# Designs tried in a protein design run: designed miniproteins, single chains, continued (5). Part 80

Each design is a single chain, and the fold is of that chain. pLDDT is the mean over its residues in the fold that is shown.

## One batch from the design tools (miniprotein)

Design m18763
Fold by ESMFold2-Fast:
Structure m18763 (fold): chain A 102 residues (1-102)
Amino acid sequence: MTPEELALENADALLDLAVEALKNPNPAIARTAAILLAARAMHIAVSSGAASEEEVYARIAERLGEEIARKARELYHRYPDKPLTPEEILELVKEVEKELNK
């Protein structure tokens, strides 16, 4: 398995988890988890050189819907080069959701 193939497998596994996250009975938790997992899938695939941002966007949109794909892309671009606390991550997702729901 090449590093690029492994990156794509890891991205696909995160998208599988995002699909499962959308089954959470709390819609706010379901959406937040799906957006976070999809944004991480994009980071892994794009940063490894395994896929373009547009290719990952199309795959997220197909599996999770275009709204979650747009929010995941925006979250990916806004994520800082430092670890965030869970509270900081939740606030960042809320900001993205508020802005893109306009």
Scores: mean pLDDT 80

Design m18764
Fold by ESMFold2-Fast:
Structure m18764 (fold): chain A 73 residues (1-73)
Amino acid sequence: EALEEIDRALEAAVRAGAGRSVLPYLTAAKQAVEEGNRDEALQHLDLAIRAAEAAGDEETVEYLRRAKEIVEA
């Protein structure tokens, strides 16, 4: 589920033209989730949220917050 929300965030960021600012953090968050590194995943998700907020990409922020909630559970 967390990986699905990260993939949705990536698609939204690309559509919004924010892909370049958000993609490095999304890639790092996805890798951390796959490796089971919860703390690293949360750190990269927070950075991705901040990048999406700075870009005005509210849709990407929503998907990333959902991913973060799943990782925190």
Scores: mean pLDDT 82

Design m18765
Fold by ESMFold2-Fast:
Structure m18765 (fold): chain A 63 residues (1-63)
Amino acid sequence: MLDNWEARLQSVGDRAIGQPAEEARRRLEEAASTVPADARVEVELEVDEQGRVVGVRVRVSPA
């Protein structure tokens, strides 16, 4: 279950205006897709001053 990444996505979406929100969503989904089914994941997006996603941090823990 990846409820943490949905919270991260909403946080970025609220701040971003226009295309940055869509890019943030895609970056987050890409990071989440590499996680094993039994792992727990926390994903954090790094956004620059222009609202562009410049990095993704993924923390994976065993279930």
Scores: mean pLDDT 57

Design m18766
Fold by ESMFold2-Fast:
Structure m18766 (fold): chain A 70 residues (1-70)
Amino acid sequence: DLTEADELFAAIRYILNSKETKPMTREELIEKIMKETGVSRDTAEAALGVAEVLGAVKRIPGKGYVFVKP
């Protein structure tokens, strides 16, 4: 099994490399991270927090979260 650190890095890399264009609710985004990377909910939530700090995802009032394209 992956360590918590390896899982966190995998989830962060997934977010940074995502080309998703649709706004997603927090729950939809967490579930997508979990499904695509196999990490726990706690790890997915931690990865989303890191991605928000890095500016890789942005919360839009009334629309949810969007992935920031380079």
Scores: mean pLDDT 77

Design m18767
Fold by ESMFold2-Fast:
Structure m18767 (fold): chain A 89 residues (1-89)
Amino acid sequence: SLSHEDLEKAIVLIISYLLSLPPGARVPLSELLAALEKEVSREAAEAALRLLIESGFLEEVVDPETGERLVGVSPEALPSYEGIQKAEA
């Protein structure tokens, strides 16, 4: 069964991993899942990814040349992702 603690940990790990990359960067889903599986269950990692995509924070794309599934921060989330929750000046 999926624990709430594992789900929250997976969400934090995904966000922290992507925040360590340049804005707009995308990473292979397989690489991200492999990194997460060291710390959380696969079910928690997959559930966290689904929630972050459904919330609009992340987007998933498939590279047509390689067939590779890539994930990154959604362009719509990038203004919030730059780390300041402030009213528009």
Scores: mean pLDDT 74

Design m18768
Fold by ESMFold2-Fast:
Structure m18768 (fold): chain A 65 residues (1-65)
Amino acid sequence: MEEAINGMRALALASELEYLGAEVELKGKTYVITAKEFSEEMKRIAKELEELAKKLGYSVELKEL
């Protein structure tokens, strides 16, 4: 099912962001992504996560330290 696939992809993207040095927290229905500085690669991954999250009824928030 598309929902299950999108959920797995969202988890994979969150893990990729954490590997690149970001912190990912789920607060209610919002994925909060925190990093000292967002690289272009991190921004692209975060944008892809945002598109998938919207399909699942979730949102994404970016925070720079």
Scores: mean pLDDT 79

Design m18769
Fold by ESMFold2-Fast:
Structure m18769 (fold): chain A 101 residues (1-101)
Amino acid sequence: PPRSAGTGILSPEDGAVFKQGETLTVTARSFGGVPISSVKVTLRDENGNVLASKTVSSSSYTATVNLTLDVPPGTYTVEATVTGSDGRTSTHSVTIIVKAP
């Protein structure tokens, strides 16, 4: 896996650029030294509207969530909520840019 920048989202990087219709792969890491139980990824526009959301279960220290970017070009917030096997939650976010094909 890529080296950590001190956030719970390992990929994409803040400011990552995608094209409409591409698959966004979000890789999240555990926190607090316990395995992940689940990860919820939410894609929000600049007005806070939720355009896509997906939850994936995991028993590893990392989890990946795939979202198809069937959204208009613009700037979006990718928010990942990681639930640890101990029941604690942590939320992390990055900004992405979606361009027309």
Scores: mean pLDDT 79

Design m18770
Fold by ESMFold2-Fast:
Structure m18770 (fold): chain A 74 residues (1-74)
Amino acid sequence: MSPKEKAIEALEKLKEKAIELVKNDPSLSEEQKKQRIERIEKSLAEWKEEIEKETDEAVLERRLAWIEKMIEHL
């Protein structure tokens, strides 16, 4: 799997985990959950576009490491 493919896969995992945490947060109303999910989807779509445009493998590996760290600390 290429660094780009790994970064995109990690980003999808980050999105799924972040959305699941929002859905399972008892302190948020249904409206607040919808707003947070929309913000997550928008931000991660923008990050995916950046990853897809990136050709430097060192930059892709660095982005992958940061995404994996975010997943760990969610």
Scores: mean pLDDT 83

Design m18771
Fold by ESMFold2-Fast:
Formats: structure tokens, sequence, C-alpha cells
Structure m18771 (fold): chain A 73 residues (1-73)
């Protein structure tokens, strides 16, 4: 089904875009940790988890937007 192919491609795009955003945020976090000379492993882990939570939240928002677009079809 053409509709199933288009939906699969849209989902693939959402995942790829989320992956690219996560990679960018991880690189930005690494730079900030180095620039601020953060050496405490607990603080580093906390910042990494906070970044992961933000990435997960944004991925959830993108999935919700995709659901709304499907409902509008």
Amino acid sequence: SEKNKKRSELFKRVIEEAGEEAKKKMEELKKKIEEENVTDPKEIRKRQLEMFVEVARKLGERIEEAIKKVEEE
C-alpha cells in the first residue's frame, strides 16, 4: 500500500531527525562540560540524563504532531 510506504518514510524521517538532534545536543553538552571544567562524575551524569530527558520530550512532541497529521488525513 502506497499510504503505508509514505507513513513508514515519515516515521523514518522523524527518527532520523531525532537522532541528528540528539547527536548535536550531546556534542554541545560535551563542549560545555569541557569549557566549564566540570570534572565531578555525578554532575556529568546528571547533565547527561537531563539532556536525554529533553531529547525524549521533544521526540514525544514530534510523534504527537505526526499522530495529529494522520488524524487530519
Scores: mean pLDDT 78

Design m18772
Fold by ESMFold2-Fast:
Structure m18772 (fold): chain A 70 residues (1-70)
Amino acid sequence: PGRVERRGDTLVLTFESDEDLTLTIENTGDRPLVVTNEVTGEEVVLRPGESVDVHIPAGQTVVLRVEPAP
């Protein structure tokens, strides 16, 4: 289960689960994106066509911020 909110050019994705999940985020656009895990502080730059796997631990809420790379 998850929620996506748009804040201007930034997307905020909130995920929570009763069991361990791995979420794959793919950049299907034409510009680089920065994906920030707000819980762990991990950042990944995704070029067009790239993807990243994010682990969502059981019983935890993970918040991801996706925004255009400079």
Scores: mean pLDDT 78

Design m18773
Fold by ESMFold2-Fast:
Structure m18773 (fold): chain A 68 residues (1-68)
Amino acid sequence: SAVEDLEKAKAVLKSDPELAQDYMVRALLLAGMPEEMVRLMNEIGRLIKEKRYDEAEELIDKMIELAK
């Protein structure tokens, strides 16, 4: 499910950010690419690039709420 893939993304975010992004893309595809989730994914990608992992994790939690 999209929620399970987002939880996996959150779990690996700090150790393997590329794998976390792969899980988030899979979650987006399973959710049907909703615009709000796409916007959050783009912001999370920016935060990951800036190594702002705690803020990226908060946005993953918002994606999980939208996927429920």
Scores: mean pLDDT 86

Design m18774
Fold by ESMFold2-Fast:
Structure m18774 (fold): chain A 63 residues (1-63)
Amino acid sequence: MKTRVGELTKKTLEAAGFQDGDKLLVKYEGKTYELTFNSDTIIMELEALGIPSGSEVEVSKKK
């Protein structure tokens, strides 16, 4: 799904079928980042990678 980093809340991700502990692929500016989903820290983890909270990202579940 495409969304803004600041909108990656537990409610939004649960509505899209994601759960805590899922492996996520986050695509930003031609780079793909692999993260373990934690609804409490996901926004902070993406900001630590240099992805601003207002940025559009594409999020998918790793197969």
Scores: mean pLDDT 76

Design m18775
Fold by ESMFold2-Fast:
Structure m18775 (fold): chain A 90 residues (1-90)
Amino acid sequence: EEEKKKAIERLKAYGDRVLDRLMATAEYLIEDPEKVEELRQYARDLFDKVIKEVEELAKKYSAEEVMRHGVELLFKAVDELNKRLRYLLK
């Protein structure tokens, strides 16, 4: 179980790092602070949902499987956030 906990913690750390980088980019490129805050809230909610899904997967799968599925879910979340950011820049 410790290995699964470490996998979840690693995925959380990666997600937080990606979120910080995305928000720094958004703050630099988006002039409207309200749009930046909307994106931040959307991103936080999206990542929280991903982590909850990863925690559910940890009940049934190995640490390696949790990491593999978790990374895929995070990549999909990043794609959605980049799409939202591109939309806000237009």
Scores: mean pLDDT 84

Design m18776
Fold by ESMFold2-Fast:
Structure m18776 (fold): chain A 55 residues (1-55)
Amino acid sequence: SRNELLIGVLELVIGSTRTVAEHVRKTADPETAEKIIAEEERSIAILREKIAELR
Protein backbone atom coordinates (compact mmCIF):
# COMPACT_ATOMS: atom_id res chain seq x y z
CA SER A 1 0.00 0.00 0.00
CA ARG A 2 0.95 3.69 -0.17
CA ASN A 3 1.46 3.82 3.61
CA GLU A 4 3.72 0.74 3.54
CA LEU A 5 5.83 2.36 0.81
CA LEU A 6 6.11 5.61 2.80
CA ILE A 7 7.06 3.71 5.98
CA GLY A 8 9.77 1.85 4.03
CA VAL A 9 11.19 5.11 2.67
CA LEU A 10 11.15 6.75 6.12
CA GLU A 11 12.96 3.76 7.66
CA LEU A 12 15.62 3.97 4.92
CA VAL A 13 16.07 7.69 5.64
CA ILE A 14 16.52 6.93 9.37
CA GLY A 15 19.13 4.25 8.55
CA SER A 16 21.00 6.55 6.17
CA THR A 17 20.99 9.39 8.71
CA ARG A 18 22.50 7.09 11.36
CA THR A 19 25.20 5.81 8.99
CA VAL A 20 26.32 9.36 8.10
CA ALA A 21 26.21 10.46 11.77
CA GLU A 22 28.34 7.47 12.88
CA HIS A 23 30.96 8.32 10.25
CA VAL A 24 31.07 11.95 11.42
CA ARG A 25 31.28 10.87 15.10
CA LYS A 26 34.47 8.93 14.28
CA THR A 27 36.10 11.67 12.16
CA ALA A 28 34.82 15.02 13.55
CA ASP A 29 35.76 16.92 16.68
CA PRO A 30 33.66 16.24 19.84
CA GLU A 31 31.73 19.55 19.68
CA THR A 32 30.68 19.00 16.06
CA ALA A 33 29.78 15.36 16.79
CA GLU A 34 27.58 16.42 19.76
CA LYS A 35 25.63 18.89 17.58
CA ILE A 36 25.13 16.29 14.83
CA ILE A 37 23.95 13.69 17.39
CA ALA A 38 21.38 16.17 18.75
CA GLU A 39 20.09 16.95 15.23
CA GLU A 40 19.98 13.23 14.38
CA GLU A 41 17.92 12.43 17.50
CA ARG A 42 15.43 15.23 16.76
CA SER A 43 15.02 14.20 13.10
CA ILE A 44 14.64 10.49 13.92
CA ALA A 45 12.02 11.26 16.61
CA ILE A 46 9.93 13.19 14.05
CA LEU A 47 10.28 10.41 11.46
CA ARG A 48 9.29 7.76 14.03
CA GLU A 49 6.17 9.76 14.92
CA LYS A 50 5.24 9.89 11.21
CA ILE A 51 5.75 6.11 10.89
CA ALA A 52 3.41 5.57 13.88
CA GLU A 53 0.76 7.82 12.27
CA LEU A 54 0.93 5.79 9.03
CA ARG A 55 0.30 2.49 10.85
Scores: mean pLDDT 81

Design m18777
Fold by ESMFold2-Fast:
Structure m18777 (fold): chain A 83 residues (1-83)
Amino acid sequence: KAQDLIEQARREIDRAERGTPTGEEALNIAKLVGRALDELGFVPEGIGFILRAMGYVLDGDIEGALEVAREGLDFAERLLAQS
């Protein structure tokens, strides 16, 4: 369910931001966001957020990857509020 995935992504991003985030953590959060967007019918957007986050991780920019994941989470939360 999209709500459960969004809530899990919110918890994971807050946890990562309180510590030293890793690329694996950033990608896992982006994947949760992508799955939530898939549940909401926004598959291309979900894939886009995952690919963008992966690009940042490959460049060693973990903060950039987390920002992409947060952007995707905010997008998913807005879509859920409209539903």
Scores: mean pLDDT 83

Design m18778
Fold by ESMFold2-Fast:
Structure m18778 (fold): chain A 61 residues (1-61)
Amino acid sequence: ADVGSLASLPAEEAAERLKTLDRPVAIQVARALMPKRTPEEQEVLLSALDPEAAAFLRAQL
């Protein structure tokens, strides 16, 4: 998935796209999207990841 394309989607749709990616790729793409999203949108994206990956990325914000 192209990060630029995902950045232009609503957070809910971007989260659904992240669920279709392999875990390592989903984490990298989600990390790249975080600076382009509001705090509320960031939580929507984090909800698409497993709890451990979400906690890791939340600590990086």
Scores: mean pLDDT 76

Design m18779
Fold by ESMFold2-Fast:
Structure m18779 (fold): chain A 63 residues (1-63)
Amino acid sequence: MEEEIEELRKRFDEAVAAGDIDAARKTVQELVDLLKKQGKMEEADSVRREGARRIEAVARQLA
């Protein structure tokens, strides 16, 4: 479980670094879903919000 969360966070960082918005969105959704399944609702909300902000920043850079 924790190892899965860490791997998803790493994949998200890699997608953001690569400018792959679709991969970043998919990875954030997977991470949020996993956190919700574990009952970590506040952490899921925080990850979703921060993930959206980072994805938006990448999208602005690519525009």
Scores: mean pLDDT 80

Design m18780
Fold by ESMFold2-Fast:
Structure m18780 (fold): chain A 66 residues (1-66)
Amino acid sequence: LPTPEEAIRQGALDMLALMSEDQILETLRGLLRIPMLRGYAVRLARAIQEADPSLRPRLDALLAEG
C-alpha cells in the first residue's frame, strides 16, 4: 500500500497529467477552503511545485491567500 506521502505525490502527478493549470488552481483553492482538508491541500500544492517548477509562482500566490 502506498504511504500518505506517496499517495499525495501520485495525486500531484495525476493532476498535472489530466488537468489544465487553471483546473489545478481551482481544485486547490476549493480544497484550501475546507478546514479538515487544508493540510492535505498544502501538501498537494507543494508536491505539484516539486513536479512542475513552472507552477511555483502561481501556487505560492495561492498558498499566501491562506
Scores: mean pLDDT 82

Design m18781
Fold by ESMFold2-Fast:
Structure m18781 (fold): chain A 63 residues (1-63)
Amino acid sequence: MLVRLSGYLADLAGLQDAGLRIEKMVRGDTLTSTHVEVLVEEGDEDRKATIRRVMRDVKEEEL
Protein backbone atom coordinates (compact mmCIF):
# COMPACT_ATOMS: atom_id res chain seq x y z
CA MET A 1 0.00 0.00 0.00
CA LEU A 2 1.32 3.48 -0.86
CA VAL A 3 1.30 6.41 1.57
CA ARG A 4 1.94 10.07 0.85
CA LEU A 5 4.42 11.92 3.06
CA SER A 6 3.99 15.71 2.79
CA GLY A 7 6.09 18.43 4.37
CA TYR A 8 8.59 21.20 3.83
CA LEU A 9 12.06 20.78 2.36
CA ALA A 10 14.99 20.81 4.83
CA ASP A 11 17.81 19.23 2.76
CA LEU A 12 17.55 19.47 -1.04
CA ALA A 13 20.76 17.51 -1.75
CA GLY A 14 19.69 14.73 0.62
CA LEU A 15 16.27 14.59 -1.06
CA GLN A 16 17.86 14.29 -4.54
CA ASP A 17 20.39 11.66 -3.39
CA ALA A 18 17.73 9.49 -1.68
CA GLY A 19 16.13 8.34 -4.97
CA LEU A 20 12.63 9.04 -3.66
CA ARG A 21 9.45 9.02 -5.75
CA ILE A 22 8.57 12.72 -5.64
CA GLU A 23 4.91 13.28 -6.54
CA LYS A 24 4.85 17.07 -6.14
CA MET A 25 7.20 19.93 -5.32
CA VAL A 26 6.01 23.54 -4.96
CA ARG A 27 8.83 26.06 -4.59
CA GLY A 28 8.37 28.74 -1.92
CA ASP A 29 10.23 31.99 -1.26
CA THR A 30 12.86 30.08 0.76
CA LEU A 31 14.16 26.51 0.69
CA THR A 32 12.32 25.77 3.97
CA SER A 33 8.99 26.99 2.50
CA THR A 34 9.19 24.53 -0.44
CA HIS A 35 6.36 21.99 -0.16
CA VAL A 36 7.26 18.41 -1.08
CA GLU A 37 5.07 15.29 -1.46
CA VAL A 38 6.67 11.84 -1.68
CA LEU A 39 5.08 8.45 -2.30
CA VAL A 40 6.46 5.50 -0.33
CA GLU A 41 5.33 1.98 0.59
CA GLU A 42 3.62 1.94 4.02
CA GLY A 43 6.08 -0.63 5.42
CA ASP A 44 9.25 1.02 4.02
CA GLU A 45 10.62 2.33 7.32
CA ASP A 46 14.08 3.13 5.87
CA ARG A 47 12.63 5.43 3.18
CA LYS A 48 10.26 7.01 5.73
CA ALA A 49 13.24 7.71 8.03
CA THR A 50 15.15 9.29 5.11
CA ILE A 51 12.12 11.44 4.21
CA ARG A 52 11.81 12.67 7.82
CA ARG A 53 15.56 13.50 7.81
CA VAL A 54 15.38 15.61 4.59
CA MET A 55 11.92 17.17 5.21
CA ARG A 56 10.30 19.00 8.14
CA ASP A 57 6.74 18.95 9.54
CA VAL A 58 6.05 15.67 7.77
CA LYS A 59 2.44 14.45 7.62
CA GLU A 60 1.63 10.87 6.55
CA GLU A 61 -1.56 10.22 4.55
CA GLU A 62 -2.89 6.81 3.44
CA LEU A 63 -3.90 6.65 -0.24
Scores: mean pLDDT 77

Design m18782
Fold by ESMFold2-Fast:
Structure m18782 (fold): chain A 70 residues (1-70)
Amino acid sequence: MPSPLSLKMQLYSKIRDKAEEAGLSQEEINKILLEVGKKYNELLDTVSPEEAVEEAEKLAEEMIKELQEK
């Protein structure tokens, strides 16, 4: 099985790429990654790593969309 750390690193890479494609600044990308990482770590206490990735990715997509709409 992929480790929780491997899944977290893949999540970070995916979110960073999406945010860069969306035209977000480095500061905005860093803020998203911090919130996503925090959410992922919190979710690992209650759900599987795969479910934690899915929920953290949803948060990242919502944050990217909100920052694009400004």
Scores: mean pLDDT 80

Design m18783
Fold by ESMFold2-Fast:
Structure m18783 (fold): chain A 65 residues (1-65)
Amino acid sequence: SRTERLAVSMYAALRILGVDVVDVRAEGDTITITVGPDDADYAAAERHAAWVAERTGLTVRVERV
């Protein structure tokens, strides 16, 4: 699906940006990004999530391990 392809692309983009991304999952119209425990990784993932959500209209959430 479009959401699944977007999740794969987001995982790759976050890794290239040096973010400690553990997983990016797609369920329906929701994408969940899971990052490591560091505040810097969470902040970077939140900025990326907000940007994608604004561009796509999808719900993008960020979780810490």
Scores: mean pLDDT 87

Design m18784
Fold by ESMFold2-Fast:
Structure m18784 (fold): chain A 75 residues (1-75)
Amino acid sequence: MSIEEKILEILKKYKDKLTVKPAAGETEEELLKRIAKRLAELVKAKDVESLQKLIALYFPKEVHDEIFEEVKKLL
């Protein structure tokens, strides 16, 4: 399983907590895949600061730390 696929499985657990809506013509699954791809690029770059900021952009404060700790395990 790729880093992107592992992140997608993490994000699916929190899909009902997303603070953003899909773009015009985009499904919820396509939105999650787009977010997972961006997070996977940051994980590969070991850019922890940008990783935290991107999670905070897409998810509410209540789940930021939980998502970050799960994604951080992939670093």
Scores: mean pLDDT 81

Design m18785
Fold by ESMFold2-Fast:
Structure m18785 (fold): chain A 60 residues (1-60)
Amino acid sequence: SSSELEMYKLILKHEISKLPLDEETKQKYIDKVEEAKSVEEVEKIGKEILEDFPEVRSLL
């Protein structure tokens, strides 16, 4: 549902904003989240962040 997708996007964007990453990197991932068309795409972006920055795994 659209409401579920918007909720997942909001949660992941909020979590990304708290990560110890530079603002340019955060904005890159936030932009990807905003363009996501499904919950599965949002989950994939979350996984990409953990694969690119394994050190933040304990923070997500």
Scores: mean pLDDT 84

Design m18786
Fold by ESMFold2-Fast:
Structure m18786 (fold): chain A 100 residues (1-100)
Amino acid sequence: SKELKEKGVELREEIVELIDKAYEAYKNNNLEEFKKIVKEIVEKFRELADFISKYDPEAGEKLRELAKEIEEMIKNNEPFEKIIEKVKEAMEIFGEAIDK
């Protein structure tokens, strides 16, 4: 639906802004702020998964699984580079789902 696509674009823009803020926190060696921002990104991916699930249930489930993986990586203090790679993977799945 048009409304779901518009909401998806809005959430994508919010996630991109949060990724930029996470990178700045990492660059400034502020690990606490970095973890806080990545948790916000995970919450946005969960919201995005709920919207996408109405168009593409498989993509929605994959986004939920990636959100769980990212949350676990934060909990386990995984390197920034690994966390960002999972965030990129989630954004790619979202892009493919919206283009259908």
Scores: mean pLDDT 77

Design m18787
Fold by ESMFold2-Fast:
Structure m18787 (fold): chain A 97 residues (1-97)
Amino acid sequence: HMEEIEEKKKKAEQYKAERDRLGNELSRLSVIYAETADPANLPEGKRLGEEAAKVDPRAAPIVYSAAANATAEQLPHVRELAERYIDAAKKAKELEK
């Protein structure tokens, strides 16, 4: 039982580290993209934020802000990072009590 708990904790820590790295990148991009924000991307930002909220409500503002501020050229990159962030957050949560 102890060995299984330790293994799950290590995997949870790995997914949390990936989540935090991706979250920091999304936050950085949100600030950079704020100067060139495209209102046409607000619906996509809302959609991605709602998907993030289903996994972790704390993730929604980070994902929404980055996607809403992205231009059409930047949006595919933000979407990829957001999907990876959501996946990492989901896996981390599944390995927690």
Scores: mean pLDDT 75

Design m18788
Fold by ESMFold2-Fast:
Structure m18788 (fold): chain A 100 residues (1-100)
Amino acid sequence: VSAMLKKKYEDVKARREELAKRLREADGPVLDAMREAKRLHETARAASNGEAKLAQMASLTDAARRKSRSDFLAQNEQLVGEANGIVKQGNEIRVELRAL
């Protein structure tokens, strides 16, 4: 019984550490999208073809940023939910292990 509870606790702990790492790295895609948006705007600004192309590139870049941000928020919300579930399970297992 105690060996089973210890294994369960170790599995939960490992999953919590992995989820924490993934949550920390989730900001990367948003920063990358913002960096790419700046590069596209600077390239368009250097072009001799005027405001119409700048407006088109800005619109496409904004759509890409909004989609990336939306995808990031959905992914982060799911990971936060999983992390909270793991924390609750970990605390419950810790109480059981202390009772043994």
Scores: mean pLDDT 58

Design m18789
Fold by ESMFold2-Fast:
Structure m18789 (fold): chain A 61 residues (1-61)
Amino acid sequence: MIASPEEMARELALDMIARGHSREEILAVMRAFAEAAGLSPEETERMLRVAEEVYEEAQRR
């Protein structure tokens, strides 16, 4: 399915957190995905922000 960069970032971050990946690993994968997908710097920044927010929410558990 076609999802927005932000939606894809949230889903990917949640899956990676559930699999026990670190914040650094999640951000690295997110950056690599954005580069592979040819996203703009602004789109990449939004994806990284979403991933960081999702990780922060998980840490408040």
Scores: mean pLDDT 78

Design m18790
Fold by ESMFold2-Fast:
Structure m18790 (fold): chain A 84 residues (1-84)
Amino acid sequence: MSLEELEERLIKAAEELAKAGKELAEKLGDERLKEQAEKVPEEAKKAVEYLRKNLPEEEAKELLEEAIKHVEELTAKLKELAKK
């Protein structure tokens, strides 16, 4: 997978995390959690830009793959918590 493909995957994963976080926040009536969830995609874009500028491509790819895995795992947990 290319660096660009991994960057796109992280951003999409962050958008899914934000969606799951918003759904949980709405269920709990937690406006602060909703606001934090809404910031996640923008923070992911900033993280991608930072990695691109500061790390060699191979190291950036490894960190992006790890980040995607963790974001997807967190999204699954938040979706589980939002059920019933």
Scores: mean pLDDT 82

Design m18791
Fold by ESMFold2-Fast:
Structure m18791 (fold): chain A 89 residues (1-89)
Amino acid sequence: SEAEIERLLEEAREHARRAALALGASEEEAEAGAEALRELVRSLLEAPPELQKRGVEVFEADAREARALGLEDAARAAEAAAEALRLGL
């Protein structure tokens, strides 16, 4: 549903913000990066299904890499982004 997608977009944004802060970004940098991720995922939701599927693959790969590095918030941001795109298919 649209409500589920919006919830996942907000989860992706919030985890991206926390990930950036944990890595030493300023609050302004963290907010900008989190919003950029949200806008990227929104753009992909409006894209053709082939690009959405590619987006899922990229975010799933990012999530695996983040988990291997112990970056929990970065992994959760990528996982939420991938789930939002899957729901939009």
Scores: mean pLDDT 90

Design m18792
Fold by ESMFold2-Fast:
Formats: structure tokens, sequence, C-alpha cells
Structure m18792 (fold): chain A 75 residues (1-75)
């Protein structure tokens, strides 16, 4: 799916589902995954930032450089 489709799904779901959607996106091995993760993180409410930070830190699929970059978007 395109980044716009993913953003549309994110906006239509309750906040409790946003973390689950982000987790599923992080499990996808495509290079477009980083762009999708950036878009999701930038559009998440501030109240979700702590849960998102924990997911990024715990992700086995992210490289150290990508993890550090995505964590910088939460601050």
Amino acid sequence: ASSLELLGVLQSLPQSSHVGLLKMAMEYPDQSTLNNLELIIKNLPQSSHEDVRKLIEASPTLSDSNRKYLLSLIQ
C-alpha cells in the first residue's frame, strides 16, 4: 500500500490501534518501510510517543541507524 493509504488507515483507527499498526509496519522488510514509519510517527498524537518509543527500541527488524533516526522524530 502507498504511504497515503497507510496514513488514511491510521487516521480512521482509534489511538489504541495506532501502536499495533506501527508494529506491523516495522515487520515489513521493504525499503519503503522507513518512509511509512516516518509518516506514521509524525502523525501520531503526543500521548502515543512513549509507547512508540518502546516499540522502536524493541524492534528486531530495524537497523541501529534507522532506530536512532526514528527515535529522533519523537523528540
Scores: mean pLDDT 65

Design m18793
Fold by ESMFold2-Fast:
Structure m18793 (fold): chain A 65 residues (1-65)
Amino acid sequence: SPEVAQAATKAAYGAANGDKELARKGVEDMHRAGGPEAQKGAELAYNATNSDEAARGAGIMARAG
């Protein structure tokens, strides 16, 4: 949905620029727009310690939106 895409963009932009508050708001918006699965995907991607975890999070987000 457009709302999930906007929330994902907000989370990604915040994370890439070190804006933790913006990234957190993006994750919250993901839950609001795409439900718990979209939020779970965003949180997994945000907290990833390696590329495999990041890829799994991105996959969950893509399926939710």
Scores: mean pLDDT 68

Design m18794
Fold by ESMFold2-Fast:
Parts: C-alpha cells; structure tokens; sequence
Structure m18794 (fold): chain A 73 residues (1-73)
C-alpha cells in the first residue's frame, strides 16, 4: 500500500538523518509523519514531512523524504 511504502521510506530517512547528526526536531517530524501515514492521514503526514525537509541538511535523508511524499500522492 501507499502507507506501507511511505512508512518504509520514512524509516530509512530517519536512520539516514540520525546517522548524519540531524536535529531531534527533524527526527520528531519524521516520526510524526510516519504515525500519520499509518493511520491514513496523508494530509497531516505531508505537512509534517514538508517541515522535516525545511529542517534537514542531509541530502540522502531529504531524497528519502521526497520519495515518501511521492508515495503518499
């Protein structure tokens, strides 16, 4: 499902962001987006991912977030 694919990509994004030393705020937004996606609230998930993208510096984490957002469309 779109939710399962998005959650998988968000898990990978969280790992990449953590390894890159990203802020706890950025990691928290990714976690919240994953929870929203699991409940089918794709609008909330996308808003949280847009905030995560604004906080992230690591390009790999950003790419994974963008792929997750695409999966939710």
Amino acid sequence: SAAEEAVRLLSEAAKAAKEAGESEEALNQIDKAGAAARTGDFATAKRQLEKALSLLKDEKAKELIEKAMEALE
Scores: mean pLDDT 85

Design m18795
Fold by ESMFold2-Fast:
Structure m18795 (fold): chain A 117 residues (1-117)
Amino acid sequence: KLEELYEQIKEGVERNETFVELDEDGVIKRFAVSTDPAALDALEAFLDGLVDYAREHKVDPETLEKMAENFRLVAEALRKLAEESKDPRTQENLRRAADVFERAAKRFEEIAKEMKK
């Protein structure tokens, strides 16, 4: 649920921690994000790697669509946290993190469409 994702992200920001934990279906089980730009670059590389992995291993379209939906929920939670932040740099970094997850969601949706052929 969005509220649970929001609280997990908020805790991660407070701890300056970056990680993503996925369940067996590739759905985000636990999540935290640092406001450090280097950590955000590493997160983007990780998500790009997951997209490439899904493409090579022909992950089923339903799983890819669920992953895309989950990434969009994370992006929404990050944008809400950015709006509530009082620090301009934190706001910018959280919006950048949201953009990273939004791009990953779009790529998973594109791969799912290709695999439905």
Scores: mean pLDDT 73

Design m18796
Fold by ESMFold2-Fast:
Structure m18796 (fold): chain A 72 residues (1-72)
Amino acid sequence: DDLIEELRSHAEELRERLLGLGEEAGVDRSTVEEKAREILEAVEKGDGEKAVKLLTEWEEELKRAREEKLAA
């Protein structure tokens, strides 16, 4: 609850961090922006379970993209 409230109050900072991580991992901009939007919407709605799930899925996607970028 406290974490979700903090994330909600810092939604713009969270968005910038998510976009930066995606760009660093080499994910296309439109995909990064869509994922950031979905995560922020879950945070704004107070859906902590969905927010954590989306963050975890995004973290795994970023890890995979970074591995592919390093292998190329």
Scores: mean pLDDT 73

Design m18797
Fold by ESMFold2-Fast:
Structure m18797 (fold): chain A 97 residues (1-97)
Amino acid sequence: MTVFVSLRLQLPKGSPEEERKLAEELIQQIEETIRKILADTGVELLEMQFQLLESGELVISILVRAPTEQAKERFIAKMRELAAELGAELSISVFED
């Protein structure tokens, strides 16, 4: 099963330099956290992208392959926890291969 996750996070408004620095720091922290979730849940990472929009919204897109229903459920649960911790909007799409 393939799982697509999108996290959307609005950065606080500041100077362009402050917004850039905050985005860089958050991207590093979020990537590290996601890699730990991947290792813990046993899903295969297919793609991970970070995009900072001109609106100041950070969009994180993750595509994984889950080998079992249990791995899928654990991954989704961990992503929901991360979204709640970040205050991010979470969207999840599950595809049968």
Scores: mean pLDDT 84

Design m18798
Fold by ESMFold2-Fast:
Structure m18798 (fold): chain A 80 residues (1-80)
Amino acid sequence: MDAVAEVLEEGARRLRELGADRVADLLRRAARAYREGNWRKGASYLTAAGIEASSYSIEGRDEVSDLVTETLRRVAALEA
């Protein structure tokens, strides 16, 4: 599912630019799983990224949490 992987790769790139390496790595792993056709593994990484985004919000890094939420929303729209 190339469109989903492309959205996740773009999100991961932008998150790395913000220094949010933990959640960026999760989105990059999700994108790879989707490109490999492993949708369950991809979905698992998306769940982990959502949880990690909550941690960044608690740390006061709302820009990171907002970017993860927007990326996940774009993925959901492509899967609908």
Scores: mean pLDDT 83

